# Designed miniproteins, single chains: the designs that were tried, part 49

Each design is a single chain, and the fold is of that chain. pLDDT is the mean over its residues in the fold that is shown.

## One batch from the design tools (miniprotein)

Design m1684
Fold by ESMFold2-Fast:
Structure m1684 (fold): chain A 96 residues (1-96)
Amino acid sequence: SAAKQQRIAELEEKLRPAVEALEKKLEPVVAKLKEAKAKGVPVDQALLDELKAYTDPLARAREAVENEDYAALRAEMDTIFPGEYAELVVEMAKLE
């Protein structure tokens, strides 16, 4: 419905600062991974571990959404997004 789409847009706007902060934090890690791949050199395990700290919770969060397990989604989001942002992600996921 139009009302659901409008609410999702409002939640996306509220989440934007948290998403942009995460993207900025991961930007140098992603850049180093791309450079290593382009040069054909081994990737530093510390960089892989740093990325995995975010990709593993995000993968489990996607599985939680697929299973409609919003408690699990909240717990995974609390590890990635500080404060109130985890609640906004859960609200958005419920607006299917």
Scores: mean pLDDT 82

Design m1685
Fold by ESMFold2-Fast:
Structure m1685 (fold): chain A 61 residues (1-61)
Amino acid sequence: MVELRGSGIEAARGAGELEKEGYKEAVARGANGRVFRGSTSDAGAGLVASVGDEEAVVRAY
């Protein structure tokens, strides 16, 4: 498991890099309380849609 912190957009970029490292699932929670759960390949669009520009924590598995 790897944890990334930053704005929703920054966390989405980091999740895309973790897909290249072989991580398959991502769970993100934004400071606004919104949650995304899905594959690491979906994390970019899903994170931006769910958490917006607010700070987010992403855990990749």
Scores: mean pLDDT 66

Design m1686
Fold by ESMFold2-Fast:
Structure m1686 (fold): chain A 108 residues (1-108)
Amino acid sequence: MERALELLAELDPKLASILEHRRPGVVAQELALLLLKSGRLSLDQLKEILAPLLDKLPSPKDRELMEQFLRTDDVDEAIQLLSQIRFHLLSEEDARELLERLLEAAEA
């Protein structure tokens, strides 16, 4: 969480301030979106990180959105799809694992 908020503050200080007290799933979603929008992660890198979450999403609608995200080659479509997925419904464990993977990829 602390390292994720530090990276968020580097990319968008105002957003980091808003997310300081938010749940890990919300922070993970905003970090993933910002890393893709800023070009810090490629779409292919983000797909690799997010693919394991397909089986972790509790809602069939969120899984359908994730499947569409994993199939798209358009960054703008990927951003729109990713923003619609309810990452706040992930378990705290799965959300923290996602944050760790996003941080590792962004620091490489």
Scores: mean pLDDT 81

Design m1687
Fold by ESMFold2-Fast:
Formats: structure tokens, C-alpha cells, sequence
Structure m1687 (fold): chain A 95 residues (1-95)
């Protein structure tokens, strides 16, 4: 399992992506943010499959690749649920 600090950093990144959706970021822009985030995780901790797996899981479940990335409420709810599973306080992580 991920440490609380590692989970918090990953969850904060995913919640920031959710906030970008709420701000009306384009589908292409959101996809770029997700890919940049995955690349940053891979570069920071080579071989850390837990962080990579989590990022890929959110990409698969967060509708990042759909034309309807404006489904903000659903995406944010999924990210908040994921944050709770990781032991992150969603209210503290969303700034």
C-alpha cells in the first residue's frame, strides 16, 4: 500500500486535475495534464508501480479520454472517493 504522504501527493494531483475540469479546461488540455502528471510520477519514482497504477486507474475511471470531460460532478465525486480510500481528506486536498 502507498504511504500516507505519497498517497496525499498523488491524490492532490488528481484533485487538481478535477479542479481544471471545473474551471472549464478543454478535453485536449485535460488529457495533456494527465499525461504530464503520469510522466512526472514515472520520472520521480522509477519502478514505483503503486503510483503509476493509481494514476492509470484514475485515467481509466475519471473520463479523461471522453469527449464529455465536462462531467465535472461525476469526475470530482470519483476523485473524492479515491482520495478517501487513500486516506486523504478531500476537503483539505482541494484548494
Amino acid sequence: SLSLQASRLTGAMLLAIGEAVDRGESADGLAKMVMDGVDALLAKTPGNTDEVGLALYVVETGDFDTPQTVARDTLRERLRELAKELGIDPEAAVA
Scores: mean pLDDT 51

Design m1688
Fold by ESMFold2-Fast:
Structure m1688 (fold): chain A 95 residues (1-95)
Amino acid sequence: MDEKLDQMISLVSEIQTLGLKSLKNPGTRKLTDGFFSDLIGQLEYSKTLPEDEARKRAQEIVSILRDFVESIKDELSPEDLEKINELLKKMEEIA
């Protein structure tokens, strides 16, 4: 389970980097950075949980992240959005 959580943390960090690169509005950038930092913290905390509970939280985090990306998609470049969606799909396959 920890190996899967580490993979998810790496994917979240890559999505964060692409999102911040794409976003132009400083306020949206700050909110996005905070949101992703909180998700990474939640995934790290999930390593302390029983495997079944950690897996459930990982799946919930993927859903939350997908909804967040959907909410900002019009502010992302088409190239960065496509890559982010590919990374989200990889997270779903791991979780």
Scores: mean pLDDT 83

Design m1689
Fold by ESMFold2-Fast:
Structure m1689 (fold): chain A 66 residues (1-66)
Amino acid sequence: GHAEAAEAVRRYLVEELGVSEEDAERIARLIEQGRGSQAGALLANVLGLSDEEMARISAIMREHGA
């Protein structure tokens, strides 16, 4: 669900991409709240993630039913 997807995305951001815990927690909170479009906008426009990194996050979310 959203909570499992949020934790998985948080781990990916911190462990694979080196995103700060503070920024990763902000993204995870939006995902937990079902605010995936706002999370996506922050990932692309503020954190500067590539289309490939965004696609990986979408895959993680689908794996957890979000």
Scores: mean pLDDT 83

Design m1690
Fold by ESMFold2-Fast:
Structure m1690 (fold): chain A 89 residues (1-89)
Amino acid sequence: MSPIEKALEYLQKASEAAQAGNREESTELFSKAALYLLDAGYSKEEAEKIIREFTDQARAKIPDITAQDDLALSTEVAIEVLRIRAEAL
């Protein structure tokens, strides 16, 4: 699979894990998606935008406030992973 295909797959799986209340799994999957977006040739800024747009759409569909908060935390961890990886390049 191409890096962009993997990124989209991991974003979807991360959203599903967050909806199931599995914060640890969702955080790991969002972080992997972030890294694959960079591997696909997106800039840190573009990758952050893609992740935030995806999580905003997913968050709007989650009725459970705790799951919404878990998704928000997983998103911020993924953005931090992007920052660390970009600094290491």
Scores: mean pLDDT 75

Design m1691
Fold by ESMFold2-Fast:
Structure m1691 (fold): chain A 85 residues (1-85)
Amino acid sequence: SMEDYINEIKKIVDEARKKAQELVKKAVETLSPEQAGEIARKANELLSEIETEAYNAIKNGPTKEDVERIKKLAEEAIKELESLV
């Protein structure tokens, strides 16, 4: 159902936010302040993109294709952040 797709998108966004937060925390604890700051800025940029895509999909009634696209975007964003930490 549409409600199931909305709930799945919200879950994807929440999980991406939590993973990004943990990666930024690890960067702060293990890297220089300058490097950690760059990772925090990148995390904020990527999360903003995911949240914008999620907002647009939800307001227009999300499809299965929207869920898969947002899931892939989130997975790619976290993979990029993991490569920096």
Scores: mean pLDDT 90

Design m1692
Fold by ESMFold2-Fast:
Structure m1692 (fold): chain A 87 residues (1-87)
Amino acid sequence: SIEEFEKYAKELLDSVRAALEAGLPEKQINALVLIHIDLLLDKLFYLNTPEAEEIARKTVREIIELLEKHGVKVPDALRQVLDALEA
C-alpha cells in the first residue's frame, strides 16, 4: 500500500541519517543506500502510482542531500536513479 511505501521510505531516510551521524564507513553507508534504493524501486514498480513516484523522488533527493551534507561521495548510480525519476 501507499502507507507502507511511505513508511519504508521514512525508515530508509532515518536509517541513512543514523548511519551518517554514527560515522559509519563510506563503503557501508553506500551499500546501505544502494541496496535499500533498489528495494524502494521494486516497491515503486509494484505500486505504479503518481503518489508513490513523488515519495520515491523526494526520498532519493533527501538521501543525496544528507550524503552531501556529511561529505560522503554520492554514488553515480544514485544520481542516475534520481534522473530517471525526474524524467
Scores: mean pLDDT 86

Design m1693
Fold by ESMFold2-Fast:
Structure m1693 (fold): chain A 93 residues (1-93)
Amino acid sequence: MSLAEKIMSKVTDETVVLTPEDFEDEEDRQKLKEAKIGDTAIVRKVDGKYEVVIPFADNDKFIPLLKKAKEGDYLLKLVSKEGDKYTFQIAKL
């Protein structure tokens, strides 16, 4: 299962909780640990599968990256960090 598929499978009430263990790649785990409240990512469904099309980005970079988003994409925004738990709000564009 891809990272994006795992993220989408864990969505509950427009929220997803991720931990470093959800990431198989050490680089992605470091990006999660370094993420700040308000950082965003975009997940897209491509050929029936979910993919991360815009990786986690700070608020200053998000607006330029949003121009690459399409209708039907999912926006993830980091809203809390509690221990090893990273809570994202998810919205469909």
Scores: mean pLDDT 73

Design m1694
Fold by ESMFold2-Fast:
Structure m1694 (fold): chain A 73 residues (1-73)
Amino acid sequence: LSPDQARAAAARAMAEVVDALVAQGMPRDTAERLVRLSLAHPASEAARLTGVSVATAQRVRDEVERLSAELIA
């Protein structure tokens, strides 16, 4: 697996999680920010910055990581 393939899988996984959050009623800009911050920060910090629970930030991170791994399998 090349860095380019890993990057593409991660980008696609992030887009899928954003789309799922939007389908649940979250504004797209908010969903994109939540996904980005959840991957860049510890769950507690991402939760503080976005106003969601730590559990929600952790779930977002876990889902992106899970989907990314599945897409490169």
Scores: mean pLDDT 81

Design m1695
Fold by ESMFold2-Fast:
Structure m1695 (fold): chain A 65 residues (1-65)
Amino acid sequence: VTVLTVAGVTADDLAALRAIDGVQAVVPLDGGTAAVVVPDAATAERVSAALEAAGYEVTGVSSAA
């Protein structure tokens, strides 16, 4: 499991983030950020590129076993 930390997110953006192919879950965080959960690093690369193309900032990437 890989988690992307995304900045510039509002509650209205959560549905759009969940609609991205390969996104398993979106968890709202403090300060207009969200954790985007994906199954693997290859999906994380695709989702990160899609988020940046949409104008979001990917501020962190972490992996959990």
Scores: mean pLDDT 81

Design m1696
Fold by ESMFold2-Fast:
Structure m1696 (fold): chain A 71 residues (1-71)
Amino acid sequence: STQKAIAGAQKARELLGQGKSYEEVIDELLTLPPEEALGGLSYVSLLAIERRDSKALDLANKAAVDIIRKM
């Protein structure tokens, strides 16, 4: 649902606001249900694009692909 995706995005924003690294944030998002995890990873990807962080973008995209393949 859209609400679950938004919850995941809010969780990612909160964790990044706490000063956690992209890797730590992605690891925590991967403990969430798939729809929430994908919402959080979408937020991380958008932020990585804004900051031109290709490593963070690659990590978030690989995690998202792995979730989708296992669904």
Scores: mean pLDDT 87

Design m1697
Fold by ESMFold2-Fast:
Structure m1697 (fold): chain A 89 residues (1-89)
Amino acid sequence: ATAEEIKKFFKAAYGIEIPDEIAEEIAKLHEFKSSEEIKEKYGTDKGVVSGKKLTPDNAMLTPEMKPITAEDFFKMIEEDVEKWKKEFA
């Protein structure tokens, strides 16, 4: 998926508009074979974004929005990709 597709997904599913940089990193996660590779590469279970930080001026995330684990996020993305292939193929 492209960064633009990821941005549209998050806006539709969660009502959040994320920066292009974060959407690009999320799009890269679609290409990992397993959540273990993501955890090993990024060394964290909190969310799945690049080392770029969100700023208050450009973050559309609420203070109450909690990150998900890399494993949970990867499963969600994989599920969404399969749905998109089935619906838009």
Scores: mean pLDDT 50

Design m1698
Fold by ESMFold2-Fast:
Structure m1698 (fold): chain A 63 residues (1-63)
Amino acid sequence: MEKLRKGAEEAKRLLEEGKSNLEAAIVLAQGAKGFSNEEVKRIGREYGLPDETINLAIELLST
């Protein structure tokens, strides 16, 4: 869980710095490896990430 939370926090920081949803999604996906889509969605929303970023991260995990 710590890796997923760190990934979500870093993804949020990237978005605040003006980085793309895709760049943020890649960072979130790296921290989300081994977690369910439901957990990724829950933690991503807890950290205030947009649904677009969360959905992109889930797509990256599914590939």
Scores: mean pLDDT 84

Design m1699
Fold by ESMFold2-Fast:
Structure m1699 (fold): chain A 81 residues (1-81)
Amino acid sequence: MSEELIEQAKENLKKAAEAAKKGDVSLAASYSSSGGLLAALSGNEEAVKIVMDGMRKADELIDKGDYEGAAKVLEKTAEAL
């Protein structure tokens, strides 16, 4: 378990939220995926669950065109880490 990996996951999710606010779906997906991978590499199963649940919710909102809602979910996910 690495606290540094969790902090990096948090930073990537915040960057994903910023990309989502701009409607940059590809960049948001890239940063979200990086955050998920970093959480997995940390070995913290609770962090993985938080990130996976947040990413799923954000993806549903993006599919509906709610980019601001997706950004808020990603920000809350980062804060929960």
Scores: mean pLDDT 84

Design m1700
Fold by ESMFold2-Fast:
Structure m1700 (fold): chain A 75 residues (1-75)
Amino acid sequence: KVEELRKKAEDYKKKAESYQLKIQGHQAELEVARRTGTPEQVADAEARLQKYQDEFNKYQKEYDSLKKEIDELEA
């Protein structure tokens, strides 16, 4: 039982980490756009970041929930 929950939590953690890397890359693009780009390029970069942040938050929340369940079952 706990082993299955751990594997599921690990999967969500990897998905969250994947989106975190995408967020970091796009934050760098947003920084460049703010310094050298147009307002339209800034708005586009912000919209892309928001989508990745939403996905990161979903997977992070699932991971945190499962980790809490695992900790309670192991106690």
Scores: mean pLDDT 82

Design m1701
Fold by ESMFold2-Fast:
Structure m1701 (fold): chain A 66 residues (1-66)
Amino acid sequence: MKEELTEALSKYVPKEVAERIAQLAVELYNAGKTPDEIVAAVAREASKHLTPQQVAAATKALMDVL
């Protein structure tokens, strides 16, 4: 999950930013958050660095690995 999400996000943002967003997803997954909650939190964080279209692509990639 983390590596796959980092790779998907690194197409849009620097690898360091992609790794931070992927870490957030992993932390929420380990905390027992639902896929919907994880996607919503990742979308909020990603929107600080990505366009709306890129956020949609990133959240779709996340949903494919949850």
Scores: mean pLDDT 78

Design m1702
Fold by ESMFold2-Fast:
Structure m1702 (fold): chain A 119 residues (1-119)
Amino acid sequence: KLEEIENLPSMTPESMAELFRLTVRESIEPTLEKELEYFEKNYDKLSEKQKKLVEKLKNTKDPKIRYLYAAGLYRLLLEETKDRARYAPPLALFLIAAGSPLSEDSPIEEIEEEIKKLE
C-alpha cells in the first residue's frame, strides 16, 4: 500500500511526518524479528530489566507496545555500553515507529512510563 501513498501529488508537513512514520514502521518490522532472535540467543547475558522486556516483546502482538519494548532494550544497552553509534539509531527509529515523543536521549524511566500507559 506504499504504492498508493507514493501517488499523492501534494504533501503538507503533517502528512509528510505521517508518511515517514509509516515507512519507518514497515522497515523496522523485519529488523525487529531478527533482533528478537539475537536477544533470545543471548538471554543469559541480559540484565533482569532487559530479560523482562524480551519476554514482553515475545508475548505481545500490538506493534506500538512492541516497538516501545525494543526501544527500552536499546536504551538499556546504550546506558551500559555508551556506544551511541551502534545503539542510538535503532533506539530513535523504534521510538518514531511507536509514535513516541521521546528521543534517544530520553532515560529508561520515561520509556517505562510510556509503556505503562499502553499496558
Scores: mean pLDDT 72

Design m1703
Fold by ESMFold2-Fast:
Structure m1703 (fold): chain A 74 residues (1-74)
Amino acid sequence: EEELKEWLREVAKMLGIDVSGETPEELKEKLAEAIKNHPRPEVVRNKVRYLLDLARRSGAPEELIRWLEELAEI
């Protein structure tokens, strides 16, 4: 849980999105909402795809990888 939250916070930093949350689920919801409401969501989605590749290579939690894959579809 804590490792997943740390990864989600790093994803937020890389995307330039300011989010806060006590649970991974809250962080995921806030990140997805921020991406939907971004003026240029395609730019953010390209960064998400880049982060997905990095996460796979870095041995990130499988839950994070699955969520990033889903997020890239937004």
Scores: mean pLDDT 74

Design m1704
Fold by ESMFold2-Fast:
Structure m1704 (fold): chain A 80 residues (1-80)
Amino acid sequence: VLPSVTALFQTVSQAVKSATVSDIPDKIAAANQLSRVAYLSQLQSDISLIGEDLALPSLSVEREVAIALQLVGLAHDLGL
């Protein structure tokens, strides 16, 4: 795994783990509390799965690129 991808994962993972419902922008999640809770729960699940994939010694270049693009998108959405 590229060091830049690992660093980005750590930054996004830490932000997601420390995030509350009020940290989710109105433009990203529906304006009601339930939709924000669902979005945060999905983010936490996605980050957990990405962490598992990045720990694989046989991680493909194609999967690493896909993860990097997903992390960049999440960082942008979270204002990082």
Scores: mean pLDDT 71

Design m1705
Fold by ESMFold2-Fast:
Structure m1705 (fold): chain A 90 residues (1-90)
Amino acid sequence: DKAREVLRKIGKEELRALYGEDTYSDEEIEERVEERIKKLIEDLAKAEGISLEEAEELLLKRVEELVKQALAEYENLDPESQARLEELLA
């Protein structure tokens, strides 16, 4: 479940960076994040020929792997990337 929380936080940061401040409400951003996650799971399930449940597990494992890699490379990250990783893990 933590991996899904991280994925949601990443999505929120990406959308806020793309749309800027005051363009969308928190609810609108959150809805768009959930829609993109759902689409990623559906697209992955179709591409890999697996169930939606298996696709969600695969996506979450990928997120866990990326977080672990980012933590291992923490000192090599830009200050903004370091701050974002800390926020994602809060």
Scores: mean pLDDT 76

Design m1706
Fold by ESMFold2-Fast:
Parts: sequence; C-alpha cells; structure tokens
Structure m1706 (fold): chain A 97 residues (1-97)
Amino acid sequence: MAEEERDAAIKITALALLLVGFRLDNPNLSPEAQRLVDKAEELLKKAVELMDQGKIPEAYKYASEAARYLAEAARINGDQETADSFEKLAEELEKKA
C-alpha cells in the first residue's frame, strides 16, 4: 500500500532524472529524437498526476511508455547502450502496471 506508492515515487522520479540527464548530455538532438523526448516528458507528467491520485498501476503504465519513447530517442541519436537501458527500465515498469 504505502510501500507501493513509495516504490512508484522512487522509480518515476528516477526516470524523470534520467530524462533530464539525457537532455543535458544531448543538447543537439535531431528534431525526430527531440519530439520523442517531448512525448516522454508529457507521459511522465501524466504518470506523476496519476501517482498523486493513488492510481499506481496507471502511473506505471504511463512511465513505461515514457521509457520506451526515451529508448527510441536514444537509438535515433546512435546511443544503443542508453536505448537498451531505457528499454529494460520500460519492461520493469510495465511489470508493475
């Protein structure tokens, strides 16, 4: 219950920090990769709103989708290692949904 909410907060916040880090490390993303990162940010904002509402499974679903968009942005940017890391995170988040 409260432990599930705390786990969601930690994982969703960690993903948000990874998104910020990805933007800072890649200031000159292609327009295609930038659109994917913007979509991931939109989905993460929705995940936070759902978490605040106690809709934890739905929050994980949106966070998982955000991680998949970040994985695709990393692939387009030629960073396969980062793409693989985001894909694994997406799978972990999806299992919690």
Scores: mean pLDDT 85

Design m1707
Fold by ESMFold2-Fast:
Structure m1707 (fold): chain A 98 residues (1-98)
Amino acid sequence: AARERALEAQAEALYRTIVALRDELAARAAELTSEEAVRAAFEELAERLIAAAEELGMPEALLERLRAASPEEVMERAAEAAWLYNRGAAPEEVLAAL
């Protein structure tokens, strides 16, 4: 019960963070006029996602995997995690997508 609620809370908080970052990226689309600007935005958003995951107490192995990934890979995994959450996947599956 307590462990299951903790995983649900982590998955929900992560999902909310991913949605907020996605919406911010969409709002900034008019500013993304070059490949360099897109890369810089992905680097910023990936760093913010990793910081949020660390604050949520995600396992160190997951944090190390995210830190080792490219910003593009981090954003792709975040999109997959959000998609899994939206379709009602188990919290463990959502977190494993990162």
Scores: mean pLDDT 82

Design m1708
Fold by ESMFold2-Fast:
Structure m1708 (fold): chain A 87 residues (1-87)
Amino acid sequence: SMKEELKKQLEEKMKQAKDLMKQMVDNAKQSPSKAQQDWKQASQKMGQAQDLAKKTGPDAQKQFDKTGEEMSKLLYQAVQTIAEKQA
């Protein structure tokens, strides 16, 4: 069904965003510029995921929110690492 296709697309976009966020954390220590690019790409993927979640329904929105919380933790780690390197 269309709903199942949307859910699959949502899961793919969220996975791509999380992978980019993990890459951002890894790059934060060695290359803050690459980490910023990873963050930009992850943010774009999450924007696409948010649109898909709204179309899919409440359970999808809950999954999106949970993924957003996980991404916020990764962002915090990357920002701390970049700040320490620039100090």
Scores: mean pLDDT 85

Design m1709
Fold by ESMFold2-Fast:
Structure m1709 (fold): chain A 83 residues (1-83)
Amino acid sequence: MSPEAQLQLEVTLGVMEIALASLRTAARKQNVPVEELRRQMREMAELIKREATEYFRSQGLDELAEELVERLDRLLEEELARV
């Protein structure tokens, strides 16, 4: 629970938000069906969630890994609502 660990969590959330927003913008320009876009967003979020939680747990930061999962799931729902 160092300031550095909290910063890493916030950066991970920011990167995910930008990645999902960018995917949505690109899909709109390419006329990708909304159902396909939602599927790709969920797949990307699941991959980021797995990699990030493994990293935090490998550092002994299990409590932050749990917080990260909860916040990533909320962020995914918010970004899906913007589709």
Scores: mean pLDDT 84

Design m1710
Fold by ESMFold2-Fast:
Order: C-alpha cells, then structure tokens, then sequence
Structure m1710 (fold): chain A 78 residues (1-78)
C-alpha cells in the first residue's frame, strides 16, 4: 500500500481546522483517508491504519469510534 501525508481543512463541530491526513492507496486502487496528529511518524500512522482496517472488518461500531478519536486528536492538536 502507498501512504501520502497532506494538510487539509476540515469542519468539526462548526469550527474550521487545518489537520494532517494520511491518504492510503490499497492494492485494488481504493483510497482510505485517516486523520493524524501533527508530528506523527510514518510508523505511528502505519500502526493506526492497520488497527483501523482490522476494526472495519470485525467491529464497525468500534471502527467509527476509533475514527472519531483520530479526528478529535488531530483537531485538538491543530
């Protein structure tokens, strides 16, 4: 898989934030976007991607909760 880190603007709870995102290109050409905290290492990002992909297959509710936590973490760090 290929991972690119970009800075994007997002609206969360009615406020605009600049956050870093990891854009993951999967083997089938599909893309997954994950919010990451500023200063996150590539290793840390890869670990979070692996955890998210596992949750997506096993527990969709836990996947959504984990995704929300990543967004909140990224926003708070902005």
Amino acid sequence: MKIEIKTVKVVYNGKEYEVKVAIVTLEDGETLVIFVRPGASREEIEEKIEELLKLLETDFDAYNEFLKKLIEEAVKAS
Scores: mean pLDDT 70

Design m1711
Fold by ESMFold2-Fast:
Structure m1711 (fold): chain A 79 residues (1-79)
Amino acid sequence: MEIVEEANEHIAELEAMIARGASLEELRDLVRKYEAEWEERIKELSLVDQTEAEKARELKKKWLASAEILLAHAERRRG
């Protein structure tokens, strides 16, 4: 539950940064930071519960896809 709420907050932060005119480099760095945090949590979960680790991996994929769509839209508008 907390992981899903955190993912939603991260997408909202990306949208807010795009609205403020943050650089594509800053946006990509933020996405990489969040992706690394997801990987650490998934790795820890995989040592305890394989089923929960797979659920987290699928949630990460959906989150990353949403973030990449936002970045692609920002790129098209700027160059």
Scores: mean pLDDT 78

Design m1712
Fold by ESMFold2-Fast:
Structure m1712 (fold): chain A 96 residues (1-96)
Amino acid sequence: DELRRQVEEIIERLELPEEAKKAIRYALAGENEKAEEYLKKFLASSSEEEKRRLEIALLAIAAMLHGGLPAEEALERAERLVRAVEEGLGREELER
């Protein structure tokens, strides 16, 4: 139940759209079919920035579940990883 509270903190800090919030909440409840439904709705209407925020949220949640990290630290690390990947891709495009 502490995990649920930490996940809600990540959702709140990233200001995720309602469909993304529902996808995460259903996935944590083990309702995979509903989670997939809301994820598909999110992907059909979301901006690239909203998709990036969902990716950060999922990485942070995975870091909490697997690494035992508190929500704030997991979120900071996830944001840094996504930024590093984006910077790497930008560098590759400049080399073309």
Scores: mean pLDDT 77

Design m1713
Fold by ESMFold2-Fast:
Structure m1713 (fold): chain A 67 residues (1-67)
Amino acid sequence: ATDKTVTVKSEPGEYLVFKNSKGEIVDMAAPGASLNATMKEGDTLILYKVVRENGKLVEKEVKTFKL
C-alpha cells in the first residue's frame, strides 16, 4: 500500500483540526495555515472546524477521508 498525504489550507479566521478514527489529534493549524496528515490504506481521517457557538468552542465535522 502507498502512503498518501492529505493537505488542507485553512482560511483566515478558521481553526481546523485533523483527528484519526480514535479521536486523537493528528494535526492542528492556526488560521490561514495548512494542515497535513499522512494516511495509510485503511486509515480514516476526520476534518473538524472549531467555531464559537453560544459562547462555547465547538468542533464540527467538515469531511471524512478514507483510504
Scores: mean pLDDT 79

Design m1714
Fold by ESMFold2-Fast:
Structure m1714 (fold): chain A 94 residues (1-94)
Amino acid sequence: MPSPLEKMLDQVRNLMKMIADIRRDLEARGRPETGEQVALAMFRKEALELREKYPEMSEEDKEALLEEVRREGERLGIPEALLEQMLEIAREAL
């Protein structure tokens, strides 16, 4: 069985991929601002749900999750300004 941290990391990776995909689709449709708003709303919702599912999350787990958000965001080409907003949401929600 994967550890709670491994499950959380997988959830973060899947979330970042979904955000990158929806942003790309909305940018292709000429709606980049809508893409950013949807990305931030989706990220906030999922971060809160993750905290509710893993209420005993350690500070070390939170740090690992924040690093994974940055790593996946950079890998997927999420703009730095948007990625910093997502990291602030994660710090507040987790």
Scores: mean pLDDT 84

Design m1715
Fold by ESMFold2-Fast:
Structure m1715 (fold): chain A 96 residues (1-96)
Amino acid sequence: MKKEEIIREARERVREVLERARELFREGRYREALELLSRELTEIVEEMRKAGIEDEEIREIVRPVEEIIARVAAETPPDAPEEKALETLARLVLEE
């Protein structure tokens, strides 16, 4: 597969994953949305690495999803109420 094709598909997957996460959020399924973002981000990164795409390009492509996940993790303490995590996720996902 051509490198450019893999990059194009990865960008499309990132967009689709964010749209699906927003759908789950609207349905009140916040945990499922976060789990979806984490799983899909990992899969997309692994696929691009297997294709020989450089880390810098991978980071740029998945940056929107990575930043959302990282900020939710950073702003939500490990023992925080679930409501705090959901509030953070809602803010970050809906700000796009």
Scores: mean pLDDT 73

Design m1716
Fold by ESMFold2-Fast:
Structure m1716 (fold): chain A 97 residues (1-97)
Amino acid sequence: MDPLVDPSAVTDEEIREAIRKMVESIAKAANLSPEEVEELIEAILNKDFERLEELLKKHNLHPGLVEGFKNVSKDEEVFRKSMQALKVVLEEKEKEE
């Protein structure tokens, strides 16, 4: 299902929740602490790509994630739509697996 996402209908709380689900998925593979998960969420939410790069390097995660976030973050509507779509995909995956 690919519902039309209205960027103006996407709240900051929904963006935070989508980012949290994504970071928790990464944390499950990288064995991150709850504090490190929150640091990643805040870096992404604040578009602090320097901090995000530092955290990814610290945890030996792929640096391409920074480039992805930089590209989508240049357009606020694309960023919000991408985060909402990611939330839906992650929620559906949790129900199926």
Scores: mean pLDDT 66

Design m1717
Fold by ESMFold2-Fast:
Structure m1717 (fold): chain A 85 residues (1-85)
Amino acid sequence: MTKEKALLAGIGLLAREFAFFTEADKAYEAAGVKTDEEARALVAEHPEVRERLEKIRREVEELMNEAKIGEAKELLEKEIEKIKK
């Protein structure tokens, strides 16, 4: 499995933490995973994606602190589409 799929799985896990279920479903579909357990296993195989996932988390948390929920969702969708290429 590629690093890109691990990053997508991680984005799906992150989206679920914020209850962004539509974005989580898109990320999991793009990663080829069906469950949170499969997503966590894939991220664990690719520790190199953790730094980027933590950066994305911080950006989403900052937007959520400002009540910019739409921009937080858009950020996750843009990351998913960028990686799917």
Scores: mean pLDDT 84

